# Ledger of designs, part 72: designed miniproteins, single chains

Each design is a single chain, and the fold is of that chain. pLDDT is the mean over its residues in the fold that is shown.

## One batch from the design tools (miniprotein)

Design m2488
Fold by ESMFold2-Fast:
Formats: sequence, C-alpha cells, structure tokens
Structure m2488 (fold): chain A 86 residues (1-86)
Amino acid sequence: SLTQKLIEAQFLLISVEASIYVAEKSKNPQLKQEQLDSAKKDLEYAEKLLKEILKEAQKLGDQETVKEAEKLLKKLEELKKKIEKL
C-alpha cells in the first residue's frame, strides 16, 4: 500500500539522519566513512521509493500522500547536502 511505502521511506530518512549524526560526532575515520556509505545507500533507496509513491499518488488523486511525499523529497535533498559537507 502507499501508506506502507510512506512509512518505509520515513524510517529510511530517520536511519539516514542517525547515520549522519554518528558520522558528524565520530573521531574514527573508518566509522565515519561506513556511516556515510550506509546513509548514501539508504538515500538512493528512499529517493526511488518516494518517486514511485509520488507517481502512484498522483494517478490516484491522493493529494494528502502527494504532499507528504513532496515534503520527504525536500528533506531528502537537505540530507544529501549534509552528506556532501562531511
């Protein structure tokens, strides 16, 4: 369902935020790199999932899901920029 896919995308972005936080606070270069690599993979999967959700929600006329997916895509772009700075 679209609801289940939205929940999955939300958890992926929470996981990315956690990985970024650990990377920012870590003094261990290996741990920092492992967290950033994990975050990048989760972002790629979340982006694919959110674009699929957006397309399906638009076809169904589900404006609430469209707005939520657009908000998560904006958050995803902010997280990408944070990773690029690390």
Scores: mean pLDDT 88

Design m2489
Fold by ESMFold2-Fast:
Structure m2489 (fold): chain A 79 residues (1-79)
Amino acid sequence: MSLGQKEGVLLARGTVIKSEVDFLLKYKGDQLTPEQKKLLEETLKLVDEAFAYIKAGDYEKGKEALDKAEDLLNEVLKA
């Protein structure tokens, strides 16, 4: 609920998601299906969208985009 803490937490979440996706695409790419690669690329777009919202001060939209990014990453990891 504190605005000052919310920015840092959301930026950290996005950075972790981006790092995990970058690792999978660079080091595990040959073990991913084309469909999984598309989901990971969509996850990166959602993280970039979240960062844009956070920098604009829209923490609710930033959180929504990060929640969607985490859902897509989890779909790849469960498949």
Scores: mean pLDDT 82

Design m2490
Fold by ESMFold2-Fast:
Structure m2490 (fold): chain A 109 residues (1-109)
Amino acid sequence: MEKEIKEAVDELSSMTDISKKTLEQFARTLASKGITDKFHILAEFFKLAYNLTDPSVIKELEEIAKNSKSLEEFYDKVNELILKHELLPLSTEEVEKRILEAIPKEFLK
């Protein structure tokens, strides 16, 4: 795996109770779609974790990923987005389920 993919997996592993193997499979699935930068991988995780379906909110999150230069800046902006739109996280179990569902649809099919 590229350095940024590994950094994203390590970051997600440190901040969640999701298994590192599941996070590695998630990152590999994103890499197969051309998503290889750390902040974009983190943004894709937040889309699943907060069940983001509103295209305008998704666009704001993608812009945060594109323009963030540090983890601190990324998290500050993501937390502001969460508060602004009153977003609620899914349970760890539901997030893991959605990650596993994404792998068969996008990579293993």
Scores: mean pLDDT 80

Design m2491
Fold by ESMFold2-Fast:
Structure m2491 (fold): chain A 89 residues (1-89)
Amino acid sequence: LEEEYRRLAEEVARLAAELAELPEDAQAAALAELARIDRRTREEIERAIAELEKAGAPREEILRKARELLVRGLREAAAALRAAVEAAR
């Protein structure tokens, strides 16, 4: 999970650098989509934590679930960035 997180974070950073070379309209559209993904991911993490806490889950299980959802959000962000960069090529 940590290795996947690092790999995805590196990919997002690289794609963000490529995004900076795109026209302003393309950058604005991609940033708006990233903002939606970030909001949805944070809401999913908050709901999952609340549900697991209510169920009396161990802290380790709660943290594992939160990390899984964060990695899923990063995958969506990477996909959105890839789509924006490819559409501009």
Scores: mean pLDDT 81

Design m2492
Fold by ESMFold2-Fast:
Formats: sequence, structure tokens, C-alpha cells
Structure m2492 (fold): chain A 98 residues (1-98)
Amino acid sequence: MKVYVIISESMGVYIALVFDENGKLLDVRTFETPEKLKEYVKEIAKNSDEFEIFGSGGAGKVAEETLESLKLENLKIERYPEKNVSIASNIPLEESDL
């Protein structure tokens, strides 16, 4: 029941990647606005007992606002600078310039 969500922004487009605790990709969504991204993240959080979220740049603020509205009592948030977006160990990312 533990899920990891990675949120990034590319050229004004927001991308959400959802992984399980073993680094398996469960879902990928692309959004043109941060509001749509927030709705999606809230639905994931509702369907999980524990979840961790990671965001870079503008997507990081969206992640924080969403989790604050859910009152982080049973949720975990980890924030990384733009330099580090992969949190689950050994997930190969093709982008080295994040």
C-alpha cells in the first residue's frame, strides 16, 4: 500500500509518475495545468495508506499544497532540490540534467 509519486515540469507541462515500493511504474499522467495535477495527486493519496511525493521546480509547490490540504498526519513528504528527483533506490532515469 506504499506508493511513490514523482512530479516534474517540462516546458509548462506537468508530469506525474507513480511507482510502487519496488520501483515498478504504475501510472503516468501529463497535465497542462497545476490544478489538474493537484486533483490527480489527491486521488492517489486517498487510495493509499502511505505515500511519498517528490517534486522539482514548480511541481514541488503543487505537491506541498496538495499534501498540506490532506493534513500530512498519515502521509510522508520528501522534498528534493531540482538536482535529485529519483528517491526510490536504483530507478534508472534517462535524464541526467534534472
Scores: mean pLDDT 62

Design m2493
Fold by ESMFold2-Fast:
Structure m2493 (fold): chain A 77 residues (1-77)
Amino acid sequence: MMSAEQLAAELREALAALGRLDEARIEQLVTAVRMLGLSRAQLRRLSPAELVRRVAPLGHFSREEAELVLEAVRSLP
């Protein structure tokens, strides 16, 4: 539980720091990523196209949004 909440908080901060997305959209993207139930290591292995396919039942990610999310995840320690 704590690990998933920490990942969500860190991902939200990293996406906000990029300055490319509004707060409401960041929250939607972070929520969809959390619903996938993937670990940080599993997320780091995804391609943007694979992330788009996996989140399709939960919401629509553009290719650019998927790239931003994966860059943010990979920037985390």
Scores: mean pLDDT 79

Design m2494
Fold by ESMFold2-Fast:
Structure m2494 (fold): chain A 82 residues (1-82)
Amino acid sequence: AEELLEKARELLEEAKELIKKGGDKNEAAQLIGIAANLAMDAIEKGGDKEEALEIMREAVEGLRELGNEEGAKNIEEKIKEI
């Protein structure tokens, strides 16, 4: 579970760096989506719920920054289920 959260954080940071450098926004959105899924998996495996929710909220913010409102909304609905 902790390894999933660490990987999710790494992917979010990679996506943020890609956005900052004007890189591929579609690739950044994909990395953010994977990070959110890893955080959800960590919760299912009894991992740190607070850390996972923080990662998921950062994923929502990142997707909105990219203009991917539908992706952001999908993660927000998942957060409500937790």
Scores: mean pLDDT 82

Design m2495
Fold by ESMFold2-Fast:
Structure m2495 (fold): chain A 58 residues (1-58)
Amino acid sequence: MQVTIRFDVVSDNSGLRSRFPFNQGYAPGDSREEALARLKRLQSQGITLENIEVVEGL
């Protein structure tokens, strides 16, 4: 079953608040592990994420 991870994108105290306004995003995958890998990739790009939720069956 396909898995999607829903999250909110926010800037932290690093001073990127105006560059990364609070916004909602999604990371889809064929499995929870793949969706989590996409989420981790976004975080590794310096994006701060909040309200991370796993949604199954989109």
Scores: mean pLDDT 60

Design m2496
Fold by ESMFold2-Fast:
Structure m2496 (fold): chain A 95 residues (1-95)
Amino acid sequence: AAEEAHRAIREILAETARRAAALATSEADKQGIVTYLGIAAAEAERERDVAAAREVTVRSLESIAKAMAHNPAAVAAIREGARRAEEVLTEIERR
C-alpha cells in the first residue's frame, strides 16, 4: 500500500507541477511550483502510513495553490491535482 501510494503521489505531483508551471506567468513562479512540489513528493515518501502521506500531499497542494492565488488558471490545475490525490490515495488506503 505505501509503495503504491508513493508512486501515485510522485506521478500526481509531477503532472500537477508540469501543468501549473506551464500556466505560470514568471520564471520564479515556474521554478517555485516545480521545486515545492518536488520537495512535497520527497516528504510524502518518508511517511510509511498512507493516510499521513495523503495529508502531506494535500496540505502541500493547498499551500502552493494559496501562493499562486494571483493566477487562477494555475490554481485550477493545482486544485485538480489535489482532487485527484484525495481520490487515488483514499482508494489505496481502503485496500
Scores: mean pLDDT 86

Design m2497
Fold by ESMFold2-Fast:
Structure m2497 (fold): chain A 80 residues (1-80)
Amino acid sequence: MSLERMVYGAVRGALLHAGVEPERAERIAREVAEAVGKAKNDEEALERMREVLRRAGLSEEQVDLAVDAARAVLKAYKEA
């Protein structure tokens, strides 16, 4: 399974739980997964992800939930 697919699923789930509408959550999660896939390291991935989430008009609380979900995936992927 690709890192991008894992990040997509985790971020989408976090955004849905935070009350973001399904179509918006799917679109944002896809953009986040693409940004993570293009990053050279985890630090760059998390920074690019925050930029995508903020540009999408999410609250800081929603941004933090999505970033935490993706951070957990990045950690698990490297430990696998």
Scores: mean pLDDT 82

Design m2498
Fold by ESMFold2-Fast:
Order: sequence, then structure tokens, then C-alpha cells
Structure m2498 (fold): chain A 55 residues (1-55)
Amino acid sequence: MTPEEVVETVREIAAEKDRSLSEGEAAKEVAKRHGISVSTARRLLKEAVKKGLFE
């Protein structure tokens, strides 16, 4: 899984909820949808932020 795929998942969830997600909420939702640990999701989200993939 790539940081770019994590960004797509977060944007999809935010659109479904019609609001922005907190980092903790985003990590849990990504972990749930992709069947990965919350720790792995948090790491990928941090990489995505570091790469400037989130606005």
C-alpha cells in the first residue's frame, strides 16, 4: 500500500461524511478499509503529509 492510496481512501471517507477527518479518525478508517493495523495506517498517513499529498 502506498501513501497515495491512503490519500484516496481518506478523501473518499471525507466525501461520504461531508466533512474533514481528524488524523486519528482517518487512521482508524484506513486501517478498517484496507485490513491493516492502525499503526501502519498512521505511518502511511504521516508519509502522505510529509510528501504534501494532503491539502
Scores: mean pLDDT 77

Design m2499
Fold by ESMFold2-Fast:
Structure m2499 (fold): chain A 78 residues (1-78)
Amino acid sequence: SMDEELLAKAEEAFLRRDYEGAVEHILGIEDEELRRRQLLNFARLLKSLGDEAGLQALIDRVAAVDPELAAEIRALVA
């Protein structure tokens, strides 16, 4: 599916430290619950890696399009 292709592209972008590209691919996912779950998973991954700059960039980008989801991510990684 297109959502599966977007997930693969997001994972590839993350491996290149292209956090903006990774977030854009995930934000393109049409299934809202899948999109939410993947953004939460990426936030957990960045937190586990100690990548504070990457985590902040992800939160800022999500906040620009979905402020409630951004607040959920901040609560998750607090």
Scores: mean pLDDT 85

Design m2500
Fold by ESMFold2-Fast:
Structure m2500 (fold): chain A 86 residues (1-86)
Amino acid sequence: MTTYTPEEIRELAAKALEEAAKVAAELTPDQKKQAELVRLAAEEGGEGVKKALEEEFKLRAEKQPPDEEQLAHAREMQEQLISTLE
Protein backbone atom coordinates (compact mmCIF):
# COMPACT_ATOMS: atom_id res chain seq x y z
CA MET A 1 0.00 0.00 0.00
CA THR A 2 1.28 3.46 -0.86
CA THR A 3 1.15 6.27 1.71
CA TYR A 4 1.27 9.03 -0.90
CA THR A 5 -1.72 10.55 -2.67
CA PRO A 6 -1.70 10.93 -6.49
CA GLU A 7 -1.34 14.70 -6.02
CA GLU A 8 1.73 14.27 -3.80
CA ILE A 9 3.32 11.87 -6.30
CA ARG A 10 2.71 14.39 -9.11
CA GLU A 11 4.34 17.21 -7.09
CA LEU A 12 7.34 15.03 -6.18
CA ALA A 13 7.73 14.08 -9.85
CA ALA A 14 7.62 17.75 -10.93
CA LYS A 15 10.24 18.69 -8.32
CA ALA A 16 12.52 15.83 -9.38
CA LEU A 17 12.18 16.93 -13.02
CA GLU A 18 13.21 20.50 -12.15
CA GLU A 19 16.22 19.29 -10.15
CA ALA A 20 17.24 16.93 -12.97
CA ALA A 21 17.04 19.80 -15.49
CA LYS A 22 19.36 21.97 -13.35
CA VAL A 23 21.93 19.18 -13.00
CA ALA A 24 21.66 18.18 -16.71
CA ALA A 25 23.53 21.34 -17.78
CA GLU A 26 26.78 19.94 -16.30
CA LEU A 27 26.23 16.21 -16.96
CA THR A 28 28.41 13.84 -18.96
CA PRO A 29 26.74 11.69 -21.67
CA ASP A 30 26.34 8.75 -19.26
CA GLN A 31 24.79 10.97 -16.60
CA LYS A 32 22.42 12.43 -19.22
CA LYS A 33 21.12 8.90 -19.89
CA GLN A 34 20.40 8.46 -16.18
CA ALA A 35 18.70 11.88 -16.04
CA GLU A 36 16.48 10.85 -18.98
CA LEU A 37 15.35 7.73 -17.07
CA VAL A 38 14.56 9.87 -14.00
CA ARG A 39 12.63 12.31 -16.21
CA LEU A 40 10.53 9.48 -17.71
CA ALA A 41 9.85 8.18 -14.19
CA ALA A 42 8.77 11.64 -13.02
CA GLU A 43 6.44 12.20 -16.01
CA GLU A 44 4.71 8.79 -15.74
CA GLY A 45 4.61 8.80 -11.94
CA GLY A 46 4.57 5.49 -10.08
CA GLU A 47 4.49 3.28 -13.18
CA GLY A 48 7.38 5.20 -14.73
CA VAL A 49 9.41 4.91 -11.52
CA LYS A 50 8.84 1.14 -11.40
CA LYS A 51 9.86 0.68 -15.06
CA ALA A 52 12.97 2.86 -14.69
CA LEU A 53 14.02 0.98 -11.53
CA GLU A 54 13.53 -2.41 -13.21
CA GLU A 55 15.67 -1.39 -16.21
CA GLU A 56 18.38 0.15 -13.99
CA PHE A 57 18.42 -2.91 -11.71
CA LYS A 58 18.65 -5.26 -14.70
CA LEU A 59 21.59 -3.33 -16.17
CA ARG A 60 23.41 -3.25 -12.81
CA ALA A 61 22.76 -6.94 -12.14
CA GLU A 62 24.28 -7.87 -15.52
CA LYS A 63 27.40 -5.77 -14.85
CA GLN A 64 27.84 -6.52 -11.14
CA PRO A 65 25.92 -9.53 -9.76
CA PRO A 66 25.71 -9.82 -5.95
CA ASP A 67 28.83 -11.36 -4.47
CA GLU A 68 28.91 -14.33 -2.10
CA GLU A 69 29.31 -12.08 0.96
CA GLN A 70 26.08 -10.20 0.17
CA LEU A 71 24.23 -13.51 -0.35
CA ALA A 72 25.60 -14.87 2.96
CA HIS A 73 24.45 -11.73 4.80
CA ALA A 74 20.97 -11.97 3.24
CA ARG A 75 20.78 -15.63 4.32
CA GLU A 76 21.68 -14.69 7.92
CA MET A 77 18.95 -12.04 7.97
CA GLN A 78 16.44 -14.58 6.66
CA GLU A 79 17.36 -17.09 9.40
CA GLN A 80 17.06 -14.34 12.04
CA LEU A 81 13.55 -13.45 10.82
CA ILE A 82 12.44 -17.12 10.80
CA SER A 83 13.83 -17.59 14.33
CA THR A 84 11.92 -14.50 15.54
CA LEU A 85 8.63 -15.72 14.03
CA GLU A 86 8.95 -19.17 15.65
Scores: mean pLDDT 61

Design m2501
Fold by ESMFold2-Fast:
Structure m2501 (fold): chain A 81 residues (1-81)
Amino acid sequence: DEETIERLLERVKELAEQLKGASPEEEAEIQRRLIEEVGPGTAAFLVTLALEYLEEKDKEKAEEKLRRRIEAMLENERLRS
């Protein structure tokens, strides 16, 4: 679980950096590849988290908020399983 949280945290941060410098064409390609990798629902969720991470000026707070969002998602999946 903690390892899964850290992996998703790193993935969202990586996605945020990719989106930050991307042209509209690059952004569309990034989103398309992500959909192919994880499916449209999960891709939309990860993009939302990446944009929220970019929007928060305090990066320590951004990381804390992101970690809490990922933890909540994983707990909801566990409760549904």
Scores: mean pLDDT 78

Design m2502
Fold by ESMFold2-Fast:
Formats: structure tokens, sequence, C-alpha cells
Structure m2502 (fold): chain A 82 residues (1-82)
């Protein structure tokens, strides 16, 4: 099952590259304290994920990216309280 997913991911290098770029953008926004930009990025990735069929490698990658970006948003809110 996991090897099947890895083969599908390897066959979709554009999805891999796009997910990596979104994660880098999210980390840069987090470092700048641009919380509105981070929220907009999460919304953008969410819209892209909704346009994909279930079982596509891109769907898994985009979902993982959304979860990581939401994690950055939570970390920022925790830091903001200090």
Amino acid sequence: VEEEARRRIASDPEAVAKADEWLKQGEELYKKGDIDGLRELIEQVSKEAKNLNEGQAATLLYTATILRLVGLLIDYEIEKKK
C-alpha cells in the first residue's frame, strides 16, 4: 500500500514540487509573522485539494501540506500569547 503511494507520488513530480513550494512559502510567512498571508495560503491549498480526485498522489501531498501549514498557524498563535 505505501509502496503504491510512493510510486504514484514519484509519477507526479509537479504535485511534489508544488507541495514543497507551498510549505516553504508557509514557513517564510510564519517567520515574517504574516498570519493573514498564511491563512490565505492554507485556503489556496485547500481549494487545490478539493479539485483533485480521491486516491491521487497530489491529494495526499496537498492534505499533508494543509496539515503542516495549520500547524504553523497554531504555533504562531501560541507564540503571539507570549
Scores: mean pLDDT 71

Design m2503
Fold by ESMFold2-Fast:
Structure m2503 (fold): chain A 55 residues (1-55)
Amino acid sequence: GRAVLVAVARHDSGLSEAEVNRLLTASEAEREALGKKYGLSVEQLRSLAAALRSE
């Protein structure tokens, strides 16, 4: 579920659980801005969004 996705994303990106949750719940524009700030690729952001949708 979502908690597993958050844990995996946190481990992969080095972000805290709170930062990953904020990124996953943000708007598309905000998610892109935060992803750039944290050094995440567009593909990593799309992967996270797709995984949330498949849940």
Scores: mean pLDDT 66

Design m2504
Fold by ESMFold2-Fast:
Structure m2504 (fold): chain A 80 residues (1-80)
Amino acid sequence: AGLEKLKEYVKEFLKLRPKGTFTFEIRDDNNKILVKAKVTLDDEVKIEVYGWKNVTPERQQLAEDFKKAIEEAIEEVKKE
């Protein structure tokens, strides 16, 4: 759940799978999706983040940080 660890994991995974769809999910104790990010790597990169509404302020902030970490990881992979 650490943002730095998440960024490294995403970067590593993108290098192993240059095409396809990668999904990150944060779930509660009832297996409900609190935050979901879908990254599609086809001819274009698409990031969709949802499930951050109607959650605690801490979970909403986590969803925003989660999206930023994924965006930063993708940009860092593009630099190299």
Scores: mean pLDDT 66

Design m2505
Fold by ESMFold2-Fast:
Structure m2505 (fold): chain A 68 residues (1-68)
Amino acid sequence: MEEARKILEENGSKPVTGVTRHTDEAGTETITIHGVEIGAKSEADAIQSAQALTELIRAMLAEQDAAA
């Protein structure tokens, strides 16, 4: 998680402040990401930021699942 946050910050992205997951009665999940803004100076930076954000979201969701 920490490395992913640092990559996003170095590329000019805002820190993710939270992730909320809601599952409706049909089993459809809605995931809301709070405080995210992706910064990129190049295609490589954009790909790196997208990968870092994906890892951060996975880690935050896993932390929520462990707390539930």
Scores: mean pLDDT 67

Design m2506
Fold by ESMFold2-Fast:
Structure m2506 (fold): chain A 55 residues (1-55)
Amino acid sequence: GENETLLKTLSEKLNISQAELLSLSKDELIELLMKKLGYSEGVAEDYANKIMSLR
């Protein structure tokens, strides 16, 4: 689905495995997305919630 596509895309952009991304806390995901990809807090939180839904 769209959440699995997002996980794959973020894995490729961050050069981090999908399994490692799924192991991170919500706060760690938000920080990583903001610091490495330049997303706003709101976008990072939305994406983190979508990734968390796959756990």
Scores: mean pLDDT 83

Design m2507
Fold by ESMFold2-Fast:
Structure m2507 (fold): chain A 88 residues (1-88)
Amino acid sequence: SPVEERARALADAYLDFMEMAGHVLSPEERERLRRLRTEYLVLLSQLSEEERREVMKETVAYARANPQASLEELLRKAIQIARKKLAE
C-alpha cells in the first residue's frame, strides 16, 4: 500500500541517518529495526495527531524509566502502546 511504502522509505531514511551519525548496526539488526520502525509508522498513520502525541509521551516515559533499553526494545514498546490506542 502507499502508506506502507512511505513508512518503509521513512524507516530506511532513519536507519541511514543513524549509520551516518556513527551507530554501528549489523545487517540483522538493521533489518529488525527496519521492520519494527515500518510497523510503528504504519500504526501511527492510523492515529490522530493527539493520539500520536500520547503514544510518544508513554514511549518517552518508558525510555526514561528504562535507560538501558535498546532501540529495538523501545520500538517494540512503542508498537505495543500504539496497538492499544487503536484498540480503544
Scores: mean pLDDT 88

Design m2508
Fold by ESMFold2-Fast:
Structure m2508 (fold): chain A 67 residues (1-67)
Amino acid sequence: AMAEKEAQYARDLFERLTAGARTPEEVLLAAVKAANEVIKKFGYLSDEALQAIAETAREALARLRAA
């Protein structure tokens, strides 16, 4: 499905963008960048892609808190 492909693309992109993130602000900037790239590629941002970005951000923030 289109939304599923968009969500997977969003997750993969955001994971790459957050790999070097050291602060919550950097995670937020990566999330905004990922959302913009999804809109640029697919023309819209689905609820599935937004959920994928939110979940990946939660994981990245948990990693930063544990470090």
Scores: mean pLDDT 78

Design m2509
Fold by ESMFold2-Fast:
Structure m2509 (fold): chain A 58 residues (1-58)
Amino acid sequence: SPEEAARLARELVERGEDPAYAVEKATQHGGGTDEVMRAASQAALEAAGLPGYPPPGP
């Protein structure tokens, strides 16, 4: 699920793994859907202290 992928990506980055590796690993674990990939990417960027995706405009 996207939530599980986001958590796994965050945990991997917090352990010192590269954000790209964390996203790939979490996306594979979550079933490889776009929603899972987006959730994992957002969590990895946040955990790494990098800019996240901008929110959609109003």
Scores: mean pLDDT 73

Design m2510
Fold by ESMFold2-Fast:
Structure m2510 (fold): chain A 65 residues (1-65)
Amino acid sequence: MEILEEMKKKRKDAEDLIAVYRKFGETNPDLRSLAEQQIERIRKEVAEEEKKLMEEAMNYKFESE
């Protein structure tokens, strides 16, 4: 199902972006707080999208064989 694969890809892309921000924070201590804030925001947005998608998939009614 395309939607599930798309969600997995978004999560992977978010984790990759998080890794980049984490590395910048380790290299630049002044940037660490900003990087952590961005990481938390990214994780929250992805988690919210996953929850909505999962709830919609579980409760969606359609005819399928």
Scores: mean pLDDT 73

Design m2511
Fold by ESMFold2-Fast:
Structure m2511 (fold): chain A 89 residues (1-89)
Amino acid sequence: MPRLSIDQLQTMYDILPQIFQQLDTNGDGRINVQDMARQIAQRMRSQYGIDINIDFMIQMFQTVDTNGDGYIDGDTARDYIRQQIQQQS
């Protein structure tokens, strides 16, 4: 499995709050995994020139979707990315 670099993970961490604000339209603090993965992949590609496979992003966030409902909160998503950065540091 390809690993994301620390710089790529940090970029994802930095953009995540803005994506969360755009996708959390009902204000419940929960975002659909597929929508979050798509927006992250799109922003990484369009703004930073980093190509990330959407299926790979979905797989990453499904790892933290412990109840399997297809939704995660922003804190859980950010904590997961932070853990990945710390593991590579």
Scores: mean pLDDT 74

Design m2512
Fold by ESMFold2-Fast:
Structure m2512 (fold): chain A 94 residues (1-94)
Amino acid sequence: SMSRMRREKEERERKIEEILRLTEEAQRQTDEAEAKVAAGTDVKESYQTALEVYRQMAKAMAEGNKLDREVGQKAAAVAARSDEVAGKAAAVAA
């Protein structure tokens, strides 16, 4: 039905907007964590933040890919970046 299709479209659009918002916040957190790791400050906290962002963005990528490939790809890019930052933080802490 057209009513059902309209509700499904509106729900899809809301989910896409939510994933994009989460992805922007995750990118900001990843950039902050990378800067701190590079400066040698809050390395343990930055490691934990990067791991949490990676887990959240991996989930967002899976959900996003079902809705829109570009949305999923944006989440995937942030996931890859946060994983890299976590690796750098672990190396500095060792």
Scores: mean pLDDT 87

Design m2513
Fold by ESMFold2-Fast:
Structure m2513 (fold): chain A 85 residues (1-85)
Amino acid sequence: APPEASDETFLKIVQEVAKLSQETAQKVYEQLQTNPNITDVNDPEQLQNAIAEILQNVAKLSPEDADKAAQKLTKQIMLLRRGEL
């Protein structure tokens, strides 16, 4: 089945923000949907740190690039959780 528009939009945001290939962005997106350190965490700072760790481990980004991308992705995830994306 084709992905929902919100899923396509968020996957594109992951790809553009972190400068990832579509395959790597998909792996990051799956971790953001399934990792308890993301799904069970409501604190923006803890969420940002967990996203940065995923970007370093899955996408092999530098700590600086991972932190920058994680900050932007945390904002997008918070908007998505509020139905505002």
Scores: mean pLDDT 76

Design m2514
Fold by ESMFold2-Fast:
Structure m2514 (fold): chain A 83 residues (1-83)
Amino acid sequence: NKLIKAEVETLLEKLASPPLRESDILKLLDLYFNANEEQKQIILEVLDESEKKYPTLGPKLLFYYQTAEEPLKSKLRRFLNLV
């Protein structure tokens, strides 16, 4: 809906400016499953551009990794240092 769309756009704009933090990665992953294909692609690009490892996310990312399909699954694998 309009509120969710505006929230996703505002969050993505905010997250694009500063370096991504652990909480930002989790928010993007939550939004991913409710996003349209264009928004999903943007989220994947933001995750790729971060190029940071978040080892403290391990158990939380495992849940998303288990439920995710490609290409998100491969991005999460990289963050978990599984490749």
Scores: mean pLDDT 64

Design m2515
Fold by ESMFold2-Fast:
Structure m2515 (fold): chain A 100 residues (1-100)
Amino acid sequence: SEIEEKLKELEEKFKKLFPDGKMSKEEFREFLTLLTGREPSEEEFEAMLKALDPDNDGVISLEELVEFIRALLESAKEAGTLDDTYAFLNKVLDELEEKK
């Protein structure tokens, strides 16, 4: 699957950025800000955290993050923007690495 191949490459980048397999709330906020081009509202951020961190421990697991990215890539494929979305996600991850 094209999505699974792209997802595996993105997952390897996430593993390099987050070797412990965990992303903090602050790191996730930065990720969303880069991804959307704007700082998420408190309501948007809380809704996303509830979806990705149902245990409310303040940490998003790599597994949960990968599933979130899979949903984005699947939506992009339906919209005919898969390659653009994949390229943009790679750029976002590269920018996030520069902040660490």
Scores: mean pLDDT 78

Design m2516
Fold by ESMFold2-Fast:
Structure m2516 (fold): chain A 84 residues (1-84)
Amino acid sequence: SEIEELAKEALEKMKEAGDDKEKVMEIANEFAGKVSKLTTDPKALQEIKRMLAELQDMYAANEPVEKMLELAEKRIKEVIELIK
């Protein structure tokens, strides 16, 4: 699946970003934008919207990057399961 490949790439890029929270946000937004072009599933679209909102809230609250990465991984996997 193209979406599964995009998810793998996003998660690998986020891991490589290390402690760069801004880069994690950039990667999450890029993933969301690409997936939105590949699916019209309203549940999948709602989950990526929620992921971006939750990550933005964590970023604004200066949460540890490790928590942001855990949330992103969880939500990206949930999006894949909805599209399968």
Scores: mean pLDDT 83

Design m2517
Fold by ESMFold2-Fast:
Structure m2517 (fold): chain A 69 residues (1-69)
Amino acid sequence: MRFGIALALRKLAEESKNPEVAKYVKEIADLVRKGYIPSDEEIEEIYNAVQAGDAEKVKEIVERLKKKS
């Protein structure tokens, strides 16, 4: 699970057209690799924000996850 999530997030960042979004998604992937496991709802929210190109939303998510870690 944690491995699959980190890989999926890195792939999502790699395919992102928005460099700000890619940067924040990569930070989330690093948090997951360090041991944080986002909920299924949080993962879906991340994917939706990335697909929408909403860099501010992705940043809010990464900052929240950092505080929970």
Scores: mean pLDDT 75

Design m2518
Fold by ESMFold2-Fast:
Structure m2518 (fold): chain A 93 residues (1-93)
Amino acid sequence: LKTAILISQIKLAAANIKSAIQSSNYSNALNSLTAIYNEALKNPSLIPTTLANLKSLLKVANTVISSLSSPSAAALATLATIKSFISNLSAAL
């Protein structure tokens, strides 16, 4: 029951992060990304769901950034953070 609730919360958080990236609200995206990453580190049963959602978010971030001729430092930091979190969680599997 608790794990199913946490999985639902990760999916909702990922949807909110996607919206934040699409609206250029990178500070909110980074805060929420860090929160779901830290939860996955505390609860390894969440790693597969968190990884799948981070990989989906990486595609969104790449699409947004590739549409920009001069991406901001915050946009690039968001992309780098998603890549770093995917790498770290993949190594934990």
Scores: mean pLDDT 82

Design m2519
Fold by ESMFold2-Fast:
Structure m2519 (fold): chain A 80 residues (1-80)
Amino acid sequence: SSEVERMLKEGKTLDQIEKELVVRITALSLDRAGLQFELDLHKDDPARQEALRKQIARLDEEIKRLERDLEEVERLRRLS
């Protein structure tokens, strides 16, 4: 989307953008898995569960945004 277009204007290649997005998605997915594990461990602590669910929701939104950017890279690659 707009971030992919900006990176292209800055001189990054589609391959470079794809690699950066994959690294970021992988890191966030690992963080999310860790938070989900913590959530499952703290079933008797509602305040901690609320905080963890908020963090997971933030990560989910960021991952979805990056996944949309990765789809945009794939679309642009097919048009080239």
Scores: mean pLDDT 88

Design m2520
Fold by ESMFold2-Fast:
Structure m2520 (fold): chain A 63 residues (1-63)
Amino acid sequence: SEEEEKIARELAEKYGLPVSTILGGIRLVKAGKISREEFIRELKAHGLTEEQAEELWDELEAI
């Protein structure tokens, strides 16, 4: 959706991640296909701190 893509661009800029990564994250979280623990592990592997990964999870769940 247009709103989803807008949010994905804003979050990509904030966290220094590709827009495609954020869009994929939104879709997995909304579909219940990824756990919070797995999401945090994957984002930490991409260079985020645990705090940043937890914050991003909460932002994606709020969408």
Scores: mean pLDDT 83

Design m2521
Fold by ESMFold2-Fast:
Structure m2521 (fold): chain A 92 residues (1-92)
Amino acid sequence: SMEELKKKIEQEIAESFVRMMLTLVAMQIVNRENPNAPPEERLARIRQIVDDLEARIKKDGVKATADDLVKRGDMTQKEAELLVKLVEKAKE
């Protein structure tokens, strides 16, 4: 049905926004910790951090992962709330 198609598209959009948010967090971490590293090395570290964060969400849950990122100063409370909503929508 068209309603099922819309739901699947909304889930794919939510998944894309989750990956974008995690990538922005990873970029901020890499720029803070390795600002002078070559672009290729920084990109590889960004990808590793995104993969690690996705694994943590799967293992520990999105709320626990988001709360940890807020506590570390890597994410605002509003960004954490948005991340939780997007991950929940993607899992529907």
Scores: mean pLDDT 87

Design m2522
Fold by ESMFold2-Fast:
Structure m2522 (fold): chain A 86 residues (1-86)
Amino acid sequence: SAREEESKALLEYASAVAKAILLKMKGNITGYSKEDLEKLIEAYEEAIEKGDKLLSITTDPQLKQQIESEKRTLEEELEEAKKKLE
């Protein structure tokens, strides 16, 4: 059902965001290798993709505003990670 699809999309988004946060925290503690930066970039790209999917499904205006705000932050952090790889 549409409701089950939204719940799955929300869990997938939350999981992807959590993965990106954990990778960033690890890098802040241990430093960033090239491999760590590549994994972090992939994690941010996945979180943004899952966020876009959730935005396409949800009709909740509060959730839409929250995801759009979080997605902006993820996009900014993705660009920062890409710059560190240079």
Scores: mean pLDDT 88

Design m2523
Fold by ESMFold2-Fast:
Structure m2523 (fold): chain A 62 residues (1-62)
Amino acid sequence: SAEQAELEQRLAKAREDLLEANRGRPVSLEEEREHLAKYLSEEEVQEGVDILEEELEKLRRS
């Protein structure tokens, strides 16, 4: 569906932003949640935050 394709693209962009932000500074999931909440539904925000949390943990393990 087009709506979910857009969500996936936005989340992919957010992941890239997380990787760049982690280059020399901490990443805040709280700020990401607030940012996503302006553009996505409550359920989509929750799903997005879960994805970003997983990516953040991968970066911490690397």
Scores: mean pLDDT 68

